# Designed miniproteins, single chains, continued (2), part 45

Each design is a single chain, and the fold is of that chain. pLDDT is the mean over its residues in the fold that is shown.

## One batch from the design tools (miniprotein)

Design m5541
Fold by ESMFold2-Fast:
Structure m5541 (fold): chain A 95 residues (1-95)
Amino acid sequence: MLEKLLSLFEENVAEIKELAPDPSKANEVVAAAEGLAVSLELLAKLDPEAARSLLPKVKEAIKLLEELAKTASPSQKEQLEAVVEELRKLAEKIE
């Protein structure tokens, strides 16, 4: 379980980094960010120290999502802002 969650987390971070510069990929970025939130929540429950060590990557992903939201459509911006809020709440609980 833990190794698969770490793999999923890393895949979601990589996908956000790759796709976030392209506004046409905003829907895929939202999906990757939602996956990141799920994997982070589960990692925090199974291994809080491992989850804490991943917070710098979470903060980097949040920054990329916020930059994408500036150029996204209104519906995509709403989805990006919602997932950023969720990631920030999770990061605060883990710190």
Scores: mean pLDDT 85

Design m5542
Fold by ESMFold2-Fast:
Structure m5542 (fold): chain A 83 residues (1-83)
Amino acid sequence: MLEVMEKAQELSKRLYPGKSAAEIAADKSASPEERERAELWLGVVYHAFAGDLEGMEEEIKKIKDPEEKEAARELLEFTRKVF
């Protein structure tokens, strides 16, 4: 799973170049929409680490942001190729 972790880290840096998704999800001053976006990304990443492709697909369906959805699909296909 090290390769999936490295890919997730690269994608996380592209989507969240400032505050991390985890920091935004925990930030009470962030908007509900910003927190939801960050929480959905974290959900995709956690399912990827578990090798849970179905869980990843369910989280991806909830993503509204096109850039995050594309990154999540990229992570899904990468995870699928590793397993």
Scores: mean pLDDT 83

Design m5543
Fold by ESMFold2-Fast:
Structure m5543 (fold): chain A 70 residues (1-70)
Amino acid sequence: DREEDIQLVRENEEAVLAQIDALTAAAKTRSAEQQRETAAALRETADALSSLPRIAAALRAAAAELEAAA
C-alpha cells in the first residue's frame, strides 16, 4: 500500500497547488500594501516548507506574482 500512500500525497499536493492559485487571485483584489505583506508571508511559508519543493516553488511564484501586481 505504499503506492496508495504516494497517490494520496500527489492528490493532496495538487489540491494545495489549486488552493495557492485561488488565494493568489483573491489577494490581487487587496491593497498594494496587503499584497506585499501576503507575498512576504508566502515566502516565509515556502522557506518553512522547503522539504516540499513543488509546494515551496508554487508559494514563491505566487509571492513574486503579488509583488509584481502591487
Scores: mean pLDDT 79

Design m5544
Fold by ESMFold2-Fast:
Structure m5544 (fold): chain A 74 residues (1-74)
Amino acid sequence: SSLEKARKKLEEQRNDEKWRKEAIESLKKLSPHLSDEEAEKLIDEIIEGLELIIDGVERVIEENELRRRLEELL
C-alpha cells in the first residue's frame, strides 16, 4: 500500500545521516535563526508526527475493513 511505502521511507530517512543533514540545511535556509540542534529536533518531531499520522490512518483502515467483513456476515 502507499501508506506502507510512506512508513518505510520515513524509517529510512530517520536513519539516513545524509538525508538528515540535507533536511537540516534546507530548514536553516528557510529559518536562518534556527541552530543546528533546534533544526535537528524539529526534523525529528516532524518525522515522529508523520509516523503517528500513518499509524492512525492504518488503524482506521483496519477498523473499516473489519466492520465491512462483519456486515457481510450479518
Scores: mean pLDDT 78

Design m5545
Fold by ESMFold2-Fast:
Structure m5545 (fold): chain A 83 residues (1-83)
Amino acid sequence: SLEDDIKTLEEQAKAIAKLPPEEAVERAVRMGEYFAEIAKQLNPEAAEKVRKYIEEVRKHRDNPEEAAKLFLEAGKEVLEALS
């Protein structure tokens, strides 16, 4: 369900926030790119939103909490767009 998927994203965001900054950004980008590939097959507009959030995460390389927050917001936008 959408609620279960959001909970999964929240748990992943918590894990990202606890990483060193460089690792947080790398993990957020990798997970974001994975979601972008899934979204690309279902909804091109959702895929574009994810790509924009990935670029914002890359700009926040020194802040793991902000990278985690942007990743969570990107994931929620994609899940809502696909439902």
Scores: mean pLDDT 77

Design m5546
Fold by ESMFold2-Fast:
Structure m5546 (fold): chain A 65 residues (1-65)
Amino acid sequence: MEETLKKIKEIFDEAKKKLRAATSVDEVNKILMEATEKIIKVLEESENPDEGLLKAAKETYENLK
């Protein structure tokens, strides 16, 4: 659980750095999609995935298409 949260935090920190350098809405959307996809993967690979959080992350990814 703690390791999963640490990985998610690292994904957010990386996304924040990329967002600071982004110069267009398309770049922002791509960064958010990549971050959300990585979060989904981390949650799916965890021993006890939070189904509610996983569902919310998948819906966020779908909305960013």
Scores: mean pLDDT 77

Design m5547
Fold by ESMFold2-Fast:
Parts: C-alpha cells; structure tokens; sequence
Structure m5547 (fold): chain A 85 residues (1-85)
C-alpha cells in the first residue's frame, strides 16, 4: 500500500528529527518494502534514509548494505528517474 509506505516514510523523518535513528531506520526499511513494487524510486529514497539513520546510530555495516541496495534500485529504475527530471 503506497499510502501506508508514505505514512511510514513521514514517521521515520519525524523520528530522525528527534535523533531516534534506530527506530527511524526500521520505519524507513518497512516503508521501502511496502513501496518496492509500486514506487521503486520512492522505495530507493526510503532505503537511502534508512542507511543514513543506521550510520547515525553507529551501525556502519547495515548502513553500507542499505546504501548499496538503494543505489542498485535507483540504477535498475534509471529510466523512471530520468522521466521525473
């Protein structure tokens, strides 16, 4: 559900502003899972925020893994990204 995915993205951003980075990362990952099939570009954005959140929380390995997943998802959907520009 795109609406739920976007809601979780917004909640993650709120937690990030409160410096609750671990919970923010968890919500961004959930958002990405819900959005992956319907809006893969927004899902890649959510994975990028998850990577940043885990980096801020000190989880460097998880951050690097999610950053690679975000990059891969952007690359796989490059035509959609270019059409939005």
Amino acid sequence: DVDRGRQLLDQGLQLMSQQDYRRAGDLFEQSARLLRQTDPVLAATALGYAALSYRRAGDTQRSQQLAREARQLYDDNRDDVLRRL
Scores: mean pLDDT 84

Design m5548
Fold by ESMFold2-Fast:
Structure m5548 (fold): chain A 81 residues (1-81)
Amino acid sequence: SAASLPQSALDEHARLQALKDKYIAQGLPEDDATALAHGELALERAEAIGAPQEIIDLLKKFIETLDKSYAEEAEKLLEAL
């Protein structure tokens, strides 16, 4: 969404990179580390806005399984808010 650009876009990029680096340091492949970093950032943002528990649970399942179907369902529910 282009409705409001975050003033801290660089800080968000730095947070994503830090999470990715953390998982790579734990021995995960780069693709899995990237998916987990995006999933954790999405979960943090969903919790911060008080998203419904159903969306939070889907994001947690995505983080646990790396199954994109959970992320896709969470995205659809977030867009319906």
Scores: mean pLDDT 78

Design m5549
Fold by ESMFold2-Fast:
Structure m5549 (fold): chain A 82 residues (1-82)
Amino acid sequence: SKLIEELFELMIKHEIPLIVIEQALKLLKETNGDVEAVRKAFPILPDEVIELILELYKKYPDEIEKIVEELEKKIKEYLLQE
C-alpha cells in the first residue's frame, strides 16, 4: 500500500519506533477514530504521521497487525541496506 510506504518513510525521517506506531493505531481503533486522544497519548508524533495513521485506520480498520508486519518487514530490509 502507498500509505504504508509513506508511513515507513516518515518513521525513518522522524526516527519513530515501530512500537509507537502500533500503539497509536491500536488507540485509534479503541477510541473509534479519536485523533485528539492519539495526539495527547503520543506528543512525539508529528501531525503528518498522525494524519497518515488516521487514513490507514479509516481504510483498513481491522488490519492493524498486518500493517505493523509490513512496516517491520520494510524496517528490516532498510537496515540490511546500510
Scores: mean pLDDT 84

Design m5550
Fold by ESMFold2-Fast:
Structure m5550 (fold): chain A 92 residues (1-92)
Amino acid sequence: SRLAELERIARTLPPREALVLLLEEARKAIEAKDYELALQLLDQALRIAREMQTPEGLAVADLLIEAGRAVVAKDYEKALEYLERALALVRG
């Protein structure tokens, strides 16, 4: 499974780098219209962001919750906006 492969790679990375990987792959999944994979990747990224216990991690977590809600609502443009904002925070 692509999800299992990405989760395995993410576990070998520092939290910030794992977030960049998972969020870039979630963006690709949305663009490919694989919304189930996108939601699974956002869920994994949300867990990492929360586990960081930093103001940055909490801000990223809030954006990922909104991105997931937008995907479920089929507002993919809004989902990509939230995702890009989360990526900008993680990249610094």
Scores: mean pLDDT 88

Design m5551
Fold by ESMFold2-Fast:
Structure m5551 (fold): chain A 96 residues (1-96)
Amino acid sequence: MNMEAIVEAIASIQDPELRIEAFLSLNPDEDLRSRALAALPQASPRLREVLLEIARASLGLPPEEQIEVAERAAQVVVAQSLKEAERLLEEVRARL
């Protein structure tokens, strides 16, 4: 699988919600991915904003780290946790 081309295609998506969905789809855990995508429509506007910033910041990471971040973001979406989302964003920014 050409992960670099997939990541670049995701980065070209201008719809914020579709970009978050595409980012969460990088998660290889099918059960967690499905639960996160089902929970995403219920996320608060602030949680969606932080998730979008995580998705954007993660583009600066190596592909394997982007997958790790997507898995952690999926857990955050299932939990509906703004605090964990903000913490994950800080960790991603520290890796750049």
Scores: mean pLDDT 77

Design m5552
Fold by ESMFold2-Fast:
Structure m5552 (fold): chain A 84 residues (1-84)
Amino acid sequence: MSPEELAKKVVEETEERVKKRGLSLSEEERKWLYELALKVITAVYNGDLESAGRLIQPLVSSTDPKLRIAGIVLSEAVSKILLS
């Protein structure tokens, strides 16, 4: 699967989980997350796990539930790539 396809799936999965919590992603938040996911996935495919971790860490540590959910989804996507 291409990095672009995986980044799109990260955005879609994050939207679904955010929606289940009664929240929503704005268009700007969706675009931002897509670009971030693309950077993370590209870094992982290039073997740059340090850069991927640095990009994800602020999200999973956030008190903002939307950012935390996005970080969890990204972490799961990275784990799936590494286990494949």
Scores: mean pLDDT 86

Design m5553
Fold by ESMFold2-Fast:
Structure m5553 (fold): chain A 92 residues (1-92)
Amino acid sequence: SIEEKAEEITDLLFAFFSPEDLRAILEAEDRDLPAIARRLGLPEEEVQELEENPSKLKLIQYLASTVAPTEDFSNEELVEAVERELERRLAE
């Protein structure tokens, strides 16, 4: 299911990135997204895209693609499920 894939991808995100960095993405304003992307090691082309068309969902998609390159993240439902799973795990 999409939910099971989102859980697996989120496990990988927590393996590669700190909880503090992942929380920063969820709490970010649009203007903050390029700086976060650069800090987390995304290529300059992806950082530039976020400067021109800021989207938290797109940043999540780029990071998820880095840790799970064989998955099809053009499916917005999968990216939204990853965002929900991140929010669920980071809620204390």
Scores: mean pLDDT 85

Design m5554
Fold by ESMFold2-Fast:
Structure m5554 (fold): chain A 68 residues (1-68)
Amino acid sequence: GAEEYAKKAIEAAKAGNLDEAIRYFSQALLEARRQGDLEREKYFRKAIDALAAGNVEEAIKYAQKALE
């Protein structure tokens, strides 16, 4: 589910594997969209945007908000 993908993305981001983190956050976002969870979709999108900007700490914070 979205939580499993988000957790894998956070681990990849912490390891410096940004491309892998973006792929997992993208899967988490699509899963949240499939479930109709617009709030989770929003936060996963923000996490992807933060990673694209090189802001790993911000990406992890948004992902954690999505998991609340």
Scores: mean pLDDT 88

Design m5555
Fold by ESMFold2-Fast:
Structure m5555 (fold): chain A 56 residues (1-56)
Amino acid sequence: SMEEAKKAAERAAAGVLARGEGDAASAQTGGMNGIKAAEEGASAEESARVARDAAL
């Protein structure tokens, strides 16, 4: 579902920040990009991937 995909994106971005792989600004941008992908119909896995790639 879109809600599950949005949560996956948020968790992925938070994970990048928690592991010290990116900064807070990059994590916020990554989360927003992943959420947008989810709103456009991306799966939870794809939305998380978009969030991680943009957060790094």
Scores: mean pLDDT 80

Design m5556
Fold by ESMFold2-Fast:
Structure m5556 (fold): chain A 78 residues (1-78)
Amino acid sequence: SEEERFNKLLEEVEKKLLELVKKAKEQGIPDEKIQAIYDKAVSGIQQLAADYLAGKISLEELEERLEELLKEAEKEVE
């Protein structure tokens, strides 16, 4: 179902974000910077999920925008 696809998408995005946090810690990035990157990403994920649930964006657009959000977070830890 679309609901199952939505829930799985959010679970996969959260998993990738946690893997990114782990990588950043292993690279010796300061905790304050990691927290700022994490908080910004979580806020973006929550806003995109809210927009999808309000019917403002499609599931396909949600997936694309979440992928871009994760790429931007990755750039901040490299």
Scores: mean pLDDT 87

Design m5557
Fold by ESMFold2-Fast:
Structure m5557 (fold): chain A 95 residues (1-95)
Amino acid sequence: SMSQLQMMDASLQSVQQAIEEAKKLYEKAKKDKSYLPKLEKAIKVSEILVDNSRTILASVAPQLPQDVLDQYQKQIEDAQKQIEKLKKEYEKLKE
């Protein structure tokens, strides 16, 4: 239904905004390590939001066409890959 699609789209938009904020903090942390704690928190927020998106998708999945479900799963997987890359870059940066 439209309300379920709107809920899922809003959740994924929040994930994308959190990842973009973490990317901005990563660029700042490369120049100034005092930003590392803010970057760590931003990455953790991104992880919480992507987990929330997975929970929402699981609850609405039985009512979605397979092609729509596959698209949302791909967006969550792409977000997870971006978060994992940021986590690896964060670990390298704090060394």
Scores: mean pLDDT 89

Design m5558
Fold by ESMFold2-Fast:
Formats: sequence, structure tokens, C-alpha cells
Structure m5558 (fold): chain A 76 residues (1-76)
Amino acid sequence: MLEVQKEIDKLIEEVREEIEKLAEKYGLNPEVVIGNARNLAYEYYKKYGRLPSKEELLELVEKAIEEGKITAPSKV
């Protein structure tokens, strides 16, 4: 659990600039988008037993924004 959290934090830092650009593109708070990205990475890990790649995570984040899942403050 703690080790997975550290790996998620590392992955988020690697894609932070790209997440911030997505947040700006869609007019969203970057902290909200980053929080949702952490949740998406953890949900992916629960389903597949591994973390997503940075490209897979960015695709998941953009898809969630386009589907309105990040527009609302629901992050679970």
C-alpha cells in the first residue's frame, strides 16, 4: 500500500506538466485534476496489478475530463 502510493506520487510528478496543461485546456483547477489522476492510477492498479504508464495515465485523465468525471468534484 505505502509503496504503491510512492510509485503513484512519482508517476504524477513525471506527468505533472502534462496534467497542468490538460487542466488549463479544459478550464479546470490543476490540483483537482492531479487528485483525480492519483485516483485513476490507483484504480488502474487495483484492476490490473500494475500502475499505468505515463501515456496511459494521461489518456485516462483526458478521457475522464471529456466524460465530465473530473468536472464534478467526485474523485472516488
Scores: mean pLDDT 77

Design m5559
Fold by ESMFold2-Fast:
Structure m5559 (fold): chain A 71 residues (1-71)
Amino acid sequence: MKLTVEITALDDKTYHLIIRDENGNVLADVTVKNIGEVVGVILRLVADGMPDPWEVVKITETKNGKTTVTE
């Protein structure tokens, strides 16, 4: 399963996190206070039975109207 992670900074303290599969289905849509919580969200998906193998193929971060993509 291929995962895309989208992180949008809402303010100085809050991030909107969306995780999608390769078909565009939303697996997680949460507001977090720290970008490091993305790891916790992924680990929860794994614990809840996300199929192996899985990989993060794309991370998109949007801050101050600027989008950065990491593949």
Scores: mean pLDDT 76

Design m5560
Fold by ESMFold2-Fast:
Structure m5560 (fold): chain A 88 residues (1-88)
Amino acid sequence: NAMEKKKQEAEELLKKIDSILDGLRRLFRDPEVRQALDEVRKFAEENKDNIEKLKKIVESLNKIYQDVLEGKITREEFIERLKKIIEE
């Protein structure tokens, strides 16, 4: 059943997104950062029928997470990159 396979793939991608967002929330306990992360999670849920969009969200979040861990990104740049994920 192709619809059940797509639902399973979407659930796995959402789990990956949640894991990355949880990691970022532990690094930044700032309310503005938390709001931006919550907006990304809402955008992912609203786009759960679009597997390719969910994959792009995972890729973008992984890159942001690595840049944050390596100290390559400011707080302001971090928030702007999160906002860019929800721009269509």
Scores: mean pLDDT 83

Design m5561
Fold by ESMFold2-Fast:
Structure m5561 (fold): chain A 95 residues (1-95)
Amino acid sequence: DEVDAELARLRTELANEAARMSEIQKELDKIRKEDPLGVDALLASLPFPEIRDAIANKIGKEKAEKVLKLWQEYLDEAKRMNEIARRIAELERAR
């Protein structure tokens, strides 16, 4: 059945995206282990641009840029997983 084949493909893709998110989390955890207070303060300050920029300057721009890039990649993976999950739900509903 074509629907069963598509569902199997989407479930495999979802599992692959989950594995990628796990790898991104491991890279974030490495940086957090070196500077847990600085990393946590930076992420907590994301809604407050002036505070975020001050923390980024204090912990170092290179470290701050790496953390923000990994966090954005994590959010992008979460969006992709949500889209795949929505497509799986649509196909299951059509059965």
Scores: mean pLDDT 85

Design m5562
Fold by ESMFold2-Fast:
Structure m5562 (fold): chain A 100 residues (1-100)
Amino acid sequence: MRFRINITIKGILDKEVGEKVAKEVIEFGKELLEKAGAKVISASYEVDAEKGVVKVTIEFEGDLSMEEAEEIGKKIGEFAKEEARKLGEHPEVEVEVEEL
């Protein structure tokens, strides 16, 4: 099965902080997915410092249920929130998982 995880982080107004958080989130997400037996196909991010929005997208394939994919997405979102908090930010994090 193929899945896409979309993570939206709101409240980061600094571009450098946003890029750092996005890269750390991608690295963490890849490690979690690989440990779950999934193959990461692509990972990308966009930072809009003017709007205070960081978007991270990870596409993967694996023998995972939608419930397992959503649980991984939730863990990645929790990590994103803590990483932004460590950098002095007050983020809101939204996670969406879709089957491709």
Scores: mean pLDDT 85

Design m5563
Fold by ESMFold2-Fast:
Structure m5563 (fold): chain A 85 residues (1-85)
Amino acid sequence: SAVEEVRRLGRELVELGLEAARLIVEGRAEEAIKEYEPRLEELSERLQRLVLESGDPRVEEVAREVLAETQAALAPLAEEIEKAL
């Protein structure tokens, strides 16, 4: 289902985002951006496309939950990321 696909893409976004954040905190920001930015962008575009194409309010709601979860997962590293960039 579209809901399951959005949840799957959301989990991948969180996992890749955390890997990128770890590299940035370790002083490897250039490597993280080069390797992970295109992949994160592609996953974000796919998630947005699913929401727009589905027309289902439940899919949009789940996408908002996924965004909130991603932001919450990255929040502990946000200050360190800003300092590293």
Scores: mean pLDDT 78

Design m5564
Fold by ESMFold2-Fast:
Structure m5564 (fold): chain A 62 residues (1-62)
Amino acid sequence: GVKAFVSLGLPQDDAELLAQMLDEAPDAEKAEQALAVVLSETEGSVEDKVAKAVEFLKAYIE
């Protein structure tokens, strides 16, 4: 959820966006767990982490 993403260093607005995208995923629980791993493994700025997270979730939704 939003609190988990904020704890990983994401801004509130980006955390809310990712939580909303997860809610639209067909397997939200699995997608959230996988997304947390992606965010933990992604090196770079907050912007890089957000971009990777959005790209990852698009693969689940689209």
Scores: mean pLDDT 73

Design m5565
Fold by ESMFold2-Fast:
Structure m5565 (fold): chain A 83 residues (1-83)
Amino acid sequence: AVKEFKVETKEEAIRAGEEAAKYAYASGATVVGHFKSKELREVFIKAVKETALRLGAEVEIKEEGNTVTVKVTDRSEQFFRIE
């Protein structure tokens, strides 16, 4: 499944970023954000990265024009390969 976000304010960008990271982590789904300004896009990306760090998750973030795509990269299998 793909979940899409549209944001108009910095506060919405922060909340959308937190929700995007949590949703992608919990569901394995791809999240797409649509932004009209670079500043809102940067705030969203920062919130995604900070939330992912708190969750112990790795995220792949792809920027394409006005669109940001977020996917959680599950590498948990590789954490235990050094036994």
Scores: mean pLDDT 74

Design m5566
Fold by ESMFold2-Fast:
Structure m5566 (fold): chain A 90 residues (1-90)
Amino acid sequence: SELKEQLAEELAEIAETLAKAAEGLGLEETAKRFREAAELAKKDLEEAEKLLEEVEEELLSRPASDLDAQILLSFLHMEKSIRDLILKNR
């Protein structure tokens, strides 16, 4: 389905954007995992979504004093909210 391919491309773009944000914050391992999710989105959308959920849970498990993790988590939640809003208005 062209729609499924488009959703995979959109998820890959979001994951790549998050990887760049993580790199900018010095979170190299998190950035690597977001890049892995971007590559997986093109091959297996469901596994890519699970990987993003796993990264989100890891960021949520970090102490509130980890400001870089909190900034990245806020950015991740913003991207998810925008995606959900777009999908809901279709």
Scores: mean pLDDT 80

Design m5567
Fold by ESMFold2-Fast:
Structure m5567 (fold): chain A 74 residues (1-74)
Amino acid sequence: FLEKGTLITLYSEDGRIKVNILLLGEDASDGSNLAISATDMKSKESIRLPSDMKDGEVEITLSSGEKVLIKIEI
């Protein structure tokens, strides 16, 4: 229910991961509805993320290889 161009910033419970999600809306190409980026707060590195998000959940893989699931509540 957020407008196109809305930026959502999330943090993991312990602050280890910062996630930025930009909503592209109906004008997005068929390959991606979202622009998602994440930062590992320990290394300050950008984290590679899946382009898709389902049911408000984003799975993030840390530089250490550890996987973290973040649930988005809008």
Scores: mean pLDDT 60

Design m5568
Fold by ESMFold2-Fast:
Formats: structure tokens, sequence, C-alpha cells
Structure m5568 (fold): chain A 83 residues (1-83)
């Protein structure tokens, strides 16, 4: 589904050292996980991707996007009843 696709893209960009795109795709994955009725696995994957994006961030702008993605994923997990 879209949530898993966006989470995979988030990891792909984080592996390339792109914390900003990694974070933005993690946020997209979190939104799709909520809209899909609480996809817990996609929410967990989005959080992992957002945290990886934070680790590779080299600028405040990248770190803000990556942190935003991780926070969105936490919100998705709360919505799914995991947290």
Amino acid sequence: GKAEEYAEKAFEYAKKGDGKKGGLYAADAASEAIESGGDKEAGKRALEAGLEAVKVSKTPEEAAAATGGAIAAIGALIDAGVL
C-alpha cells in the first residue's frame, strides 16, 4: 500500500544521506497509515525511517523535516493504539 511505499522511499533517501526527503516521506507514510485505518507495521516503519533521516541530517532544515516525520509517525502509532 501507499504507507509501505512511502516508508520504503523514506529509508531509500535516508540511506542516500537525504534527511529532508527521508523525513518528508516518513510523514507521508504516517499520514497514509492513519488513512488506511491504523496500519501499525507501516507506522512503525515510518518511525524507523524518520529516525534514520534524523541521523543523516546535516543542516537544521533537514533535521526539522526528519524530526517532523518521526513525530508524525508517533502520532500514527498513537492513533493505531500502539502507543
Scores: mean pLDDT 84

Design m5569
Fold by ESMFold2-Fast:
Structure m5569 (fold): chain A 91 residues (1-91)
Amino acid sequence: EPWKLTKKGTELFKPTQDTIMNQTNWTSNKNNIDPRFRAVMSMSSDYEDFEWIVERFVGKNSSEGSGKMSLVSSKKNDNEGLNESVRSGLE
């Protein structure tokens, strides 16, 4: 369960498509991105947090979540646009 973010935490953590998850950068994956998963991914810029998020949406929704795991490999698309450092570290 995610903690209830305070107002300062909400400002620091703005999981919005226009601020973090820019659709133009992820256009090729848009059709395969569940709105819930996309929002969840944008809530974390940390790889450790990303694993937590993946487990929450993939692990808890075994059948449905399996398809979402393919997004992890999509980091190597032409417009990753989210975090280039993550891709470089995961080469």
Scores: mean pLDDT 40

Design m5570
Fold by ESMFold2-Fast:
Structure m5570 (fold): chain A 83 residues (1-83)
Amino acid sequence: MEESLKKLAEKFGDEVKPALDTLLKYRKGEVSEEDYEKAVADLKAFIEKNKDKYGPELSKYSPEELTQMFLDELAARDAALAA
């Protein structure tokens, strides 16, 4: 899962990074709920727009599933760092 998130960020760079950064900051209480909702919507829209361009590993998932996977990965990473 962590590898999939990293692959998406590396492959699409600048376009996806701001949304991922906002999601991470929300986990730390650094952004509003409105900014978080916008970042989730932006990430979902980006995934839907580019779902055919992901590697075979990611292309089989829906935009909803990919968005949830990234949110779960950020949560797991935050929990691991807090432990």
Scores: mean pLDDT 66

Design m5571
Fold by ESMFold2-Fast:
Structure m5571 (fold): chain A 106 residues (1-106)
Amino acid sequence: STARDNAEEALRLAEEAIRRGIGHPEVARDLARLLREVLERGETVRGRLAVPYDGELVTVRVELHAVAEGDTERRAELEERAAKNAEAALENPENSTVVIAVGRRP
């Protein structure tokens, strides 16, 4: 599966969670908005996402990067940055940036 296919499936699941009130629908709504924007524009989208943290919703910075299929170097770079940011987010999510790679339209 391509990164675009995975992002489109994630958007579908987020929209379903919103409709059914499963989990945190506010988080799913914000995620769906950002995923739709990156999929439609095919470029980097920056925003904020509310995530559950210790029983509360905390706002974190998010970067969604459109990556061409087969651009393994760019994907690896973004995955490494995402891993480092995830470690930082475990201590204080408000000061962390989440990086997500998504497929670019051909």
Scores: mean pLDDT 64

Design m5572
Fold by ESMFold2-Fast:
Formats: sequence, C-alpha cells, structure tokens
Structure m5572 (fold): chain A 74 residues (1-74)
Amino acid sequence: ISVPDQSGKTGEEITVTASEPGLLQVTDSKTGTLVAESRGSSTLTFTPKEAGTYVVTAVGEDGTIATATVTVSA
C-alpha cells in the first residue's frame, strides 16, 4: 500500500487516496487527535478545522504500512 503527501486549506474537503483498500487514519500531529478514519476503502475524506500538519497512516490487508503528511494552511 502507498499514499501520497498532500496539501490543503482549512474548511476545504481533502481526499486521501491510497493505492489499495485498507485502514486509513488521519491524525492531527500537534494534538494527537484522530480526525478521520475509513476501513476497507482506498479513499478517506476530511475537512480540517485548523491549519497544521496531519499524519495519514495507511494499513494494507497484507499488513504493510505507509504514512504521508497533509500540510494544511489557513
């Protein structure tokens, strides 16, 4: 599984797309808060309320793990 780095803006919907279906999670890197999760899908959408760095964790069905960064500006 793989997932690309992305950028976005507060209040805009950001779509994270992985190379294959799996567990996708988005976490705010400053607070550690899980802001979005999907299971068994290759896509995950979220709308950030605050500017900052968000970490994407993707876990494939075979147990492979990929991480990416979403950089959100105001």
Scores: mean pLDDT 77

Design m5573
Fold by ESMFold2-Fast:
Formats: structure tokens, sequence, C-alpha cells
Structure m5573 (fold): chain A 59 residues (1-59)
């Protein structure tokens, strides 16, 4: 998804924006949400499980 690619590119530029970008990802469909979380976990070096937990806090 072009929106997922854009959010991941922004996260790669500034990882401090993780929580802001999780809020933006929450506006996407579930498939794009999961795609973002998988790619974000690789960018920030966190587990997918930890990122899902952070996502549930901002959703």
Amino acid sequence: SARVDALVAELERDTSKLHELLKEAAKLDEADQQAFLRRASRVVGASLEDLRAEFEKVR
C-alpha cells in the first residue's frame, strides 16, 4: 500500500515519530495496519508483539 510505504519512510527518517505514525496507521484497514506494524518492527528493532501492544494503546 502506498500509504503504508509513506508511513514506513517517515518512520525510517525519524523513529521518535513512532507513536504519531501508529495513530495514523490506526486510520487504515486491518491489512494495512498489520503491514505497517511488521515493517515498523524491523525499522525500530522491536518485536512485532511489542509494537502490537503499543498500537493497542493508541488505537
Scores: mean pLDDT 86

Design m5574
Fold by ESMFold2-Fast:
Order: sequence, then C-alpha cells, then structure tokens
Structure m5574 (fold): chain A 88 residues (1-88)
Amino acid sequence: RLERIEFEVARAELPEEGVVYAVRVVATDKESGGRAEALAYVFERDGEFEIRYEPAVSVDPVHTLTPEEAEWLERLVRERAEELVREL
C-alpha cells in the first residue's frame, strides 16, 4: 500500500522555451519499500502556461502499480501542478 508521499519541484530556464518546472510526486510502500512516481512539466513562456503530464510508473525498488494507484498519483501531481500555476 503506497502511503509515504513526497513532492518535489525543480525549476530550469531554457534559452528558447522560457521556464520549465518539473513537479514530481513519489509514493512509497511502508512494508516493501517499493516506490512509484508521477511527473508533470509546467512550461512558462511570455506569461502563458502549458502543463504536460507523464503516466504514473513504478521505480526502483519496484512496486506493482495498480490502475487505481496510478490514477491517484496522476491526480496528486495534476493538483500540485495546477496549484503551482496559480501561485506563479
């Protein structure tokens, strides 16, 4: 059961694309130590925002990711990316 949730936000400046924010959520199973993540990229250029989402994936150590867990992680990263856009 994925329980330990951590969010990470990283910012980078791209010469032709403006600013990109990588928003990552990582969940860890307390018993196995297995991990899964979901990722969103927020692109800012000339005051406009575009959000690109990546599917939830298992990472090392491997967790068998259920469709329900994948949807949950994807929702969490989406909500955090949308909050970030409102804060900027």
Scores: mean pLDDT 77

Design m5575
Fold by ESMFold2-Fast:
Structure m5575 (fold): chain A 92 residues (1-92)
Amino acid sequence: SEHEAILERLRRLLERVTAADIERARAFADRAAEEGLGFDELLERATGGVRDVLEMARISGELGARVRAGRDVAENERVAREIEPLIREAVA
């Protein structure tokens, strides 16, 4: 599935990213924020371990958005299933 492919890519990035890469990525992002640069422009200019960290952040953001969307749908379906027996009792 697409979800499994995203998780596999994230795992591969996690295996090669170091604490030093994370610290460099934070410094890079902080400087870019001061210059008014957007995330996409940051990702385009980043190289090596810094690019890997920013790619992880992008993938994590996408995964989080998908999980939230899926959770909302599942919650709506759960509420519908809980109400159905009450409607049946009221009509019987």
Scores: mean pLDDT 66

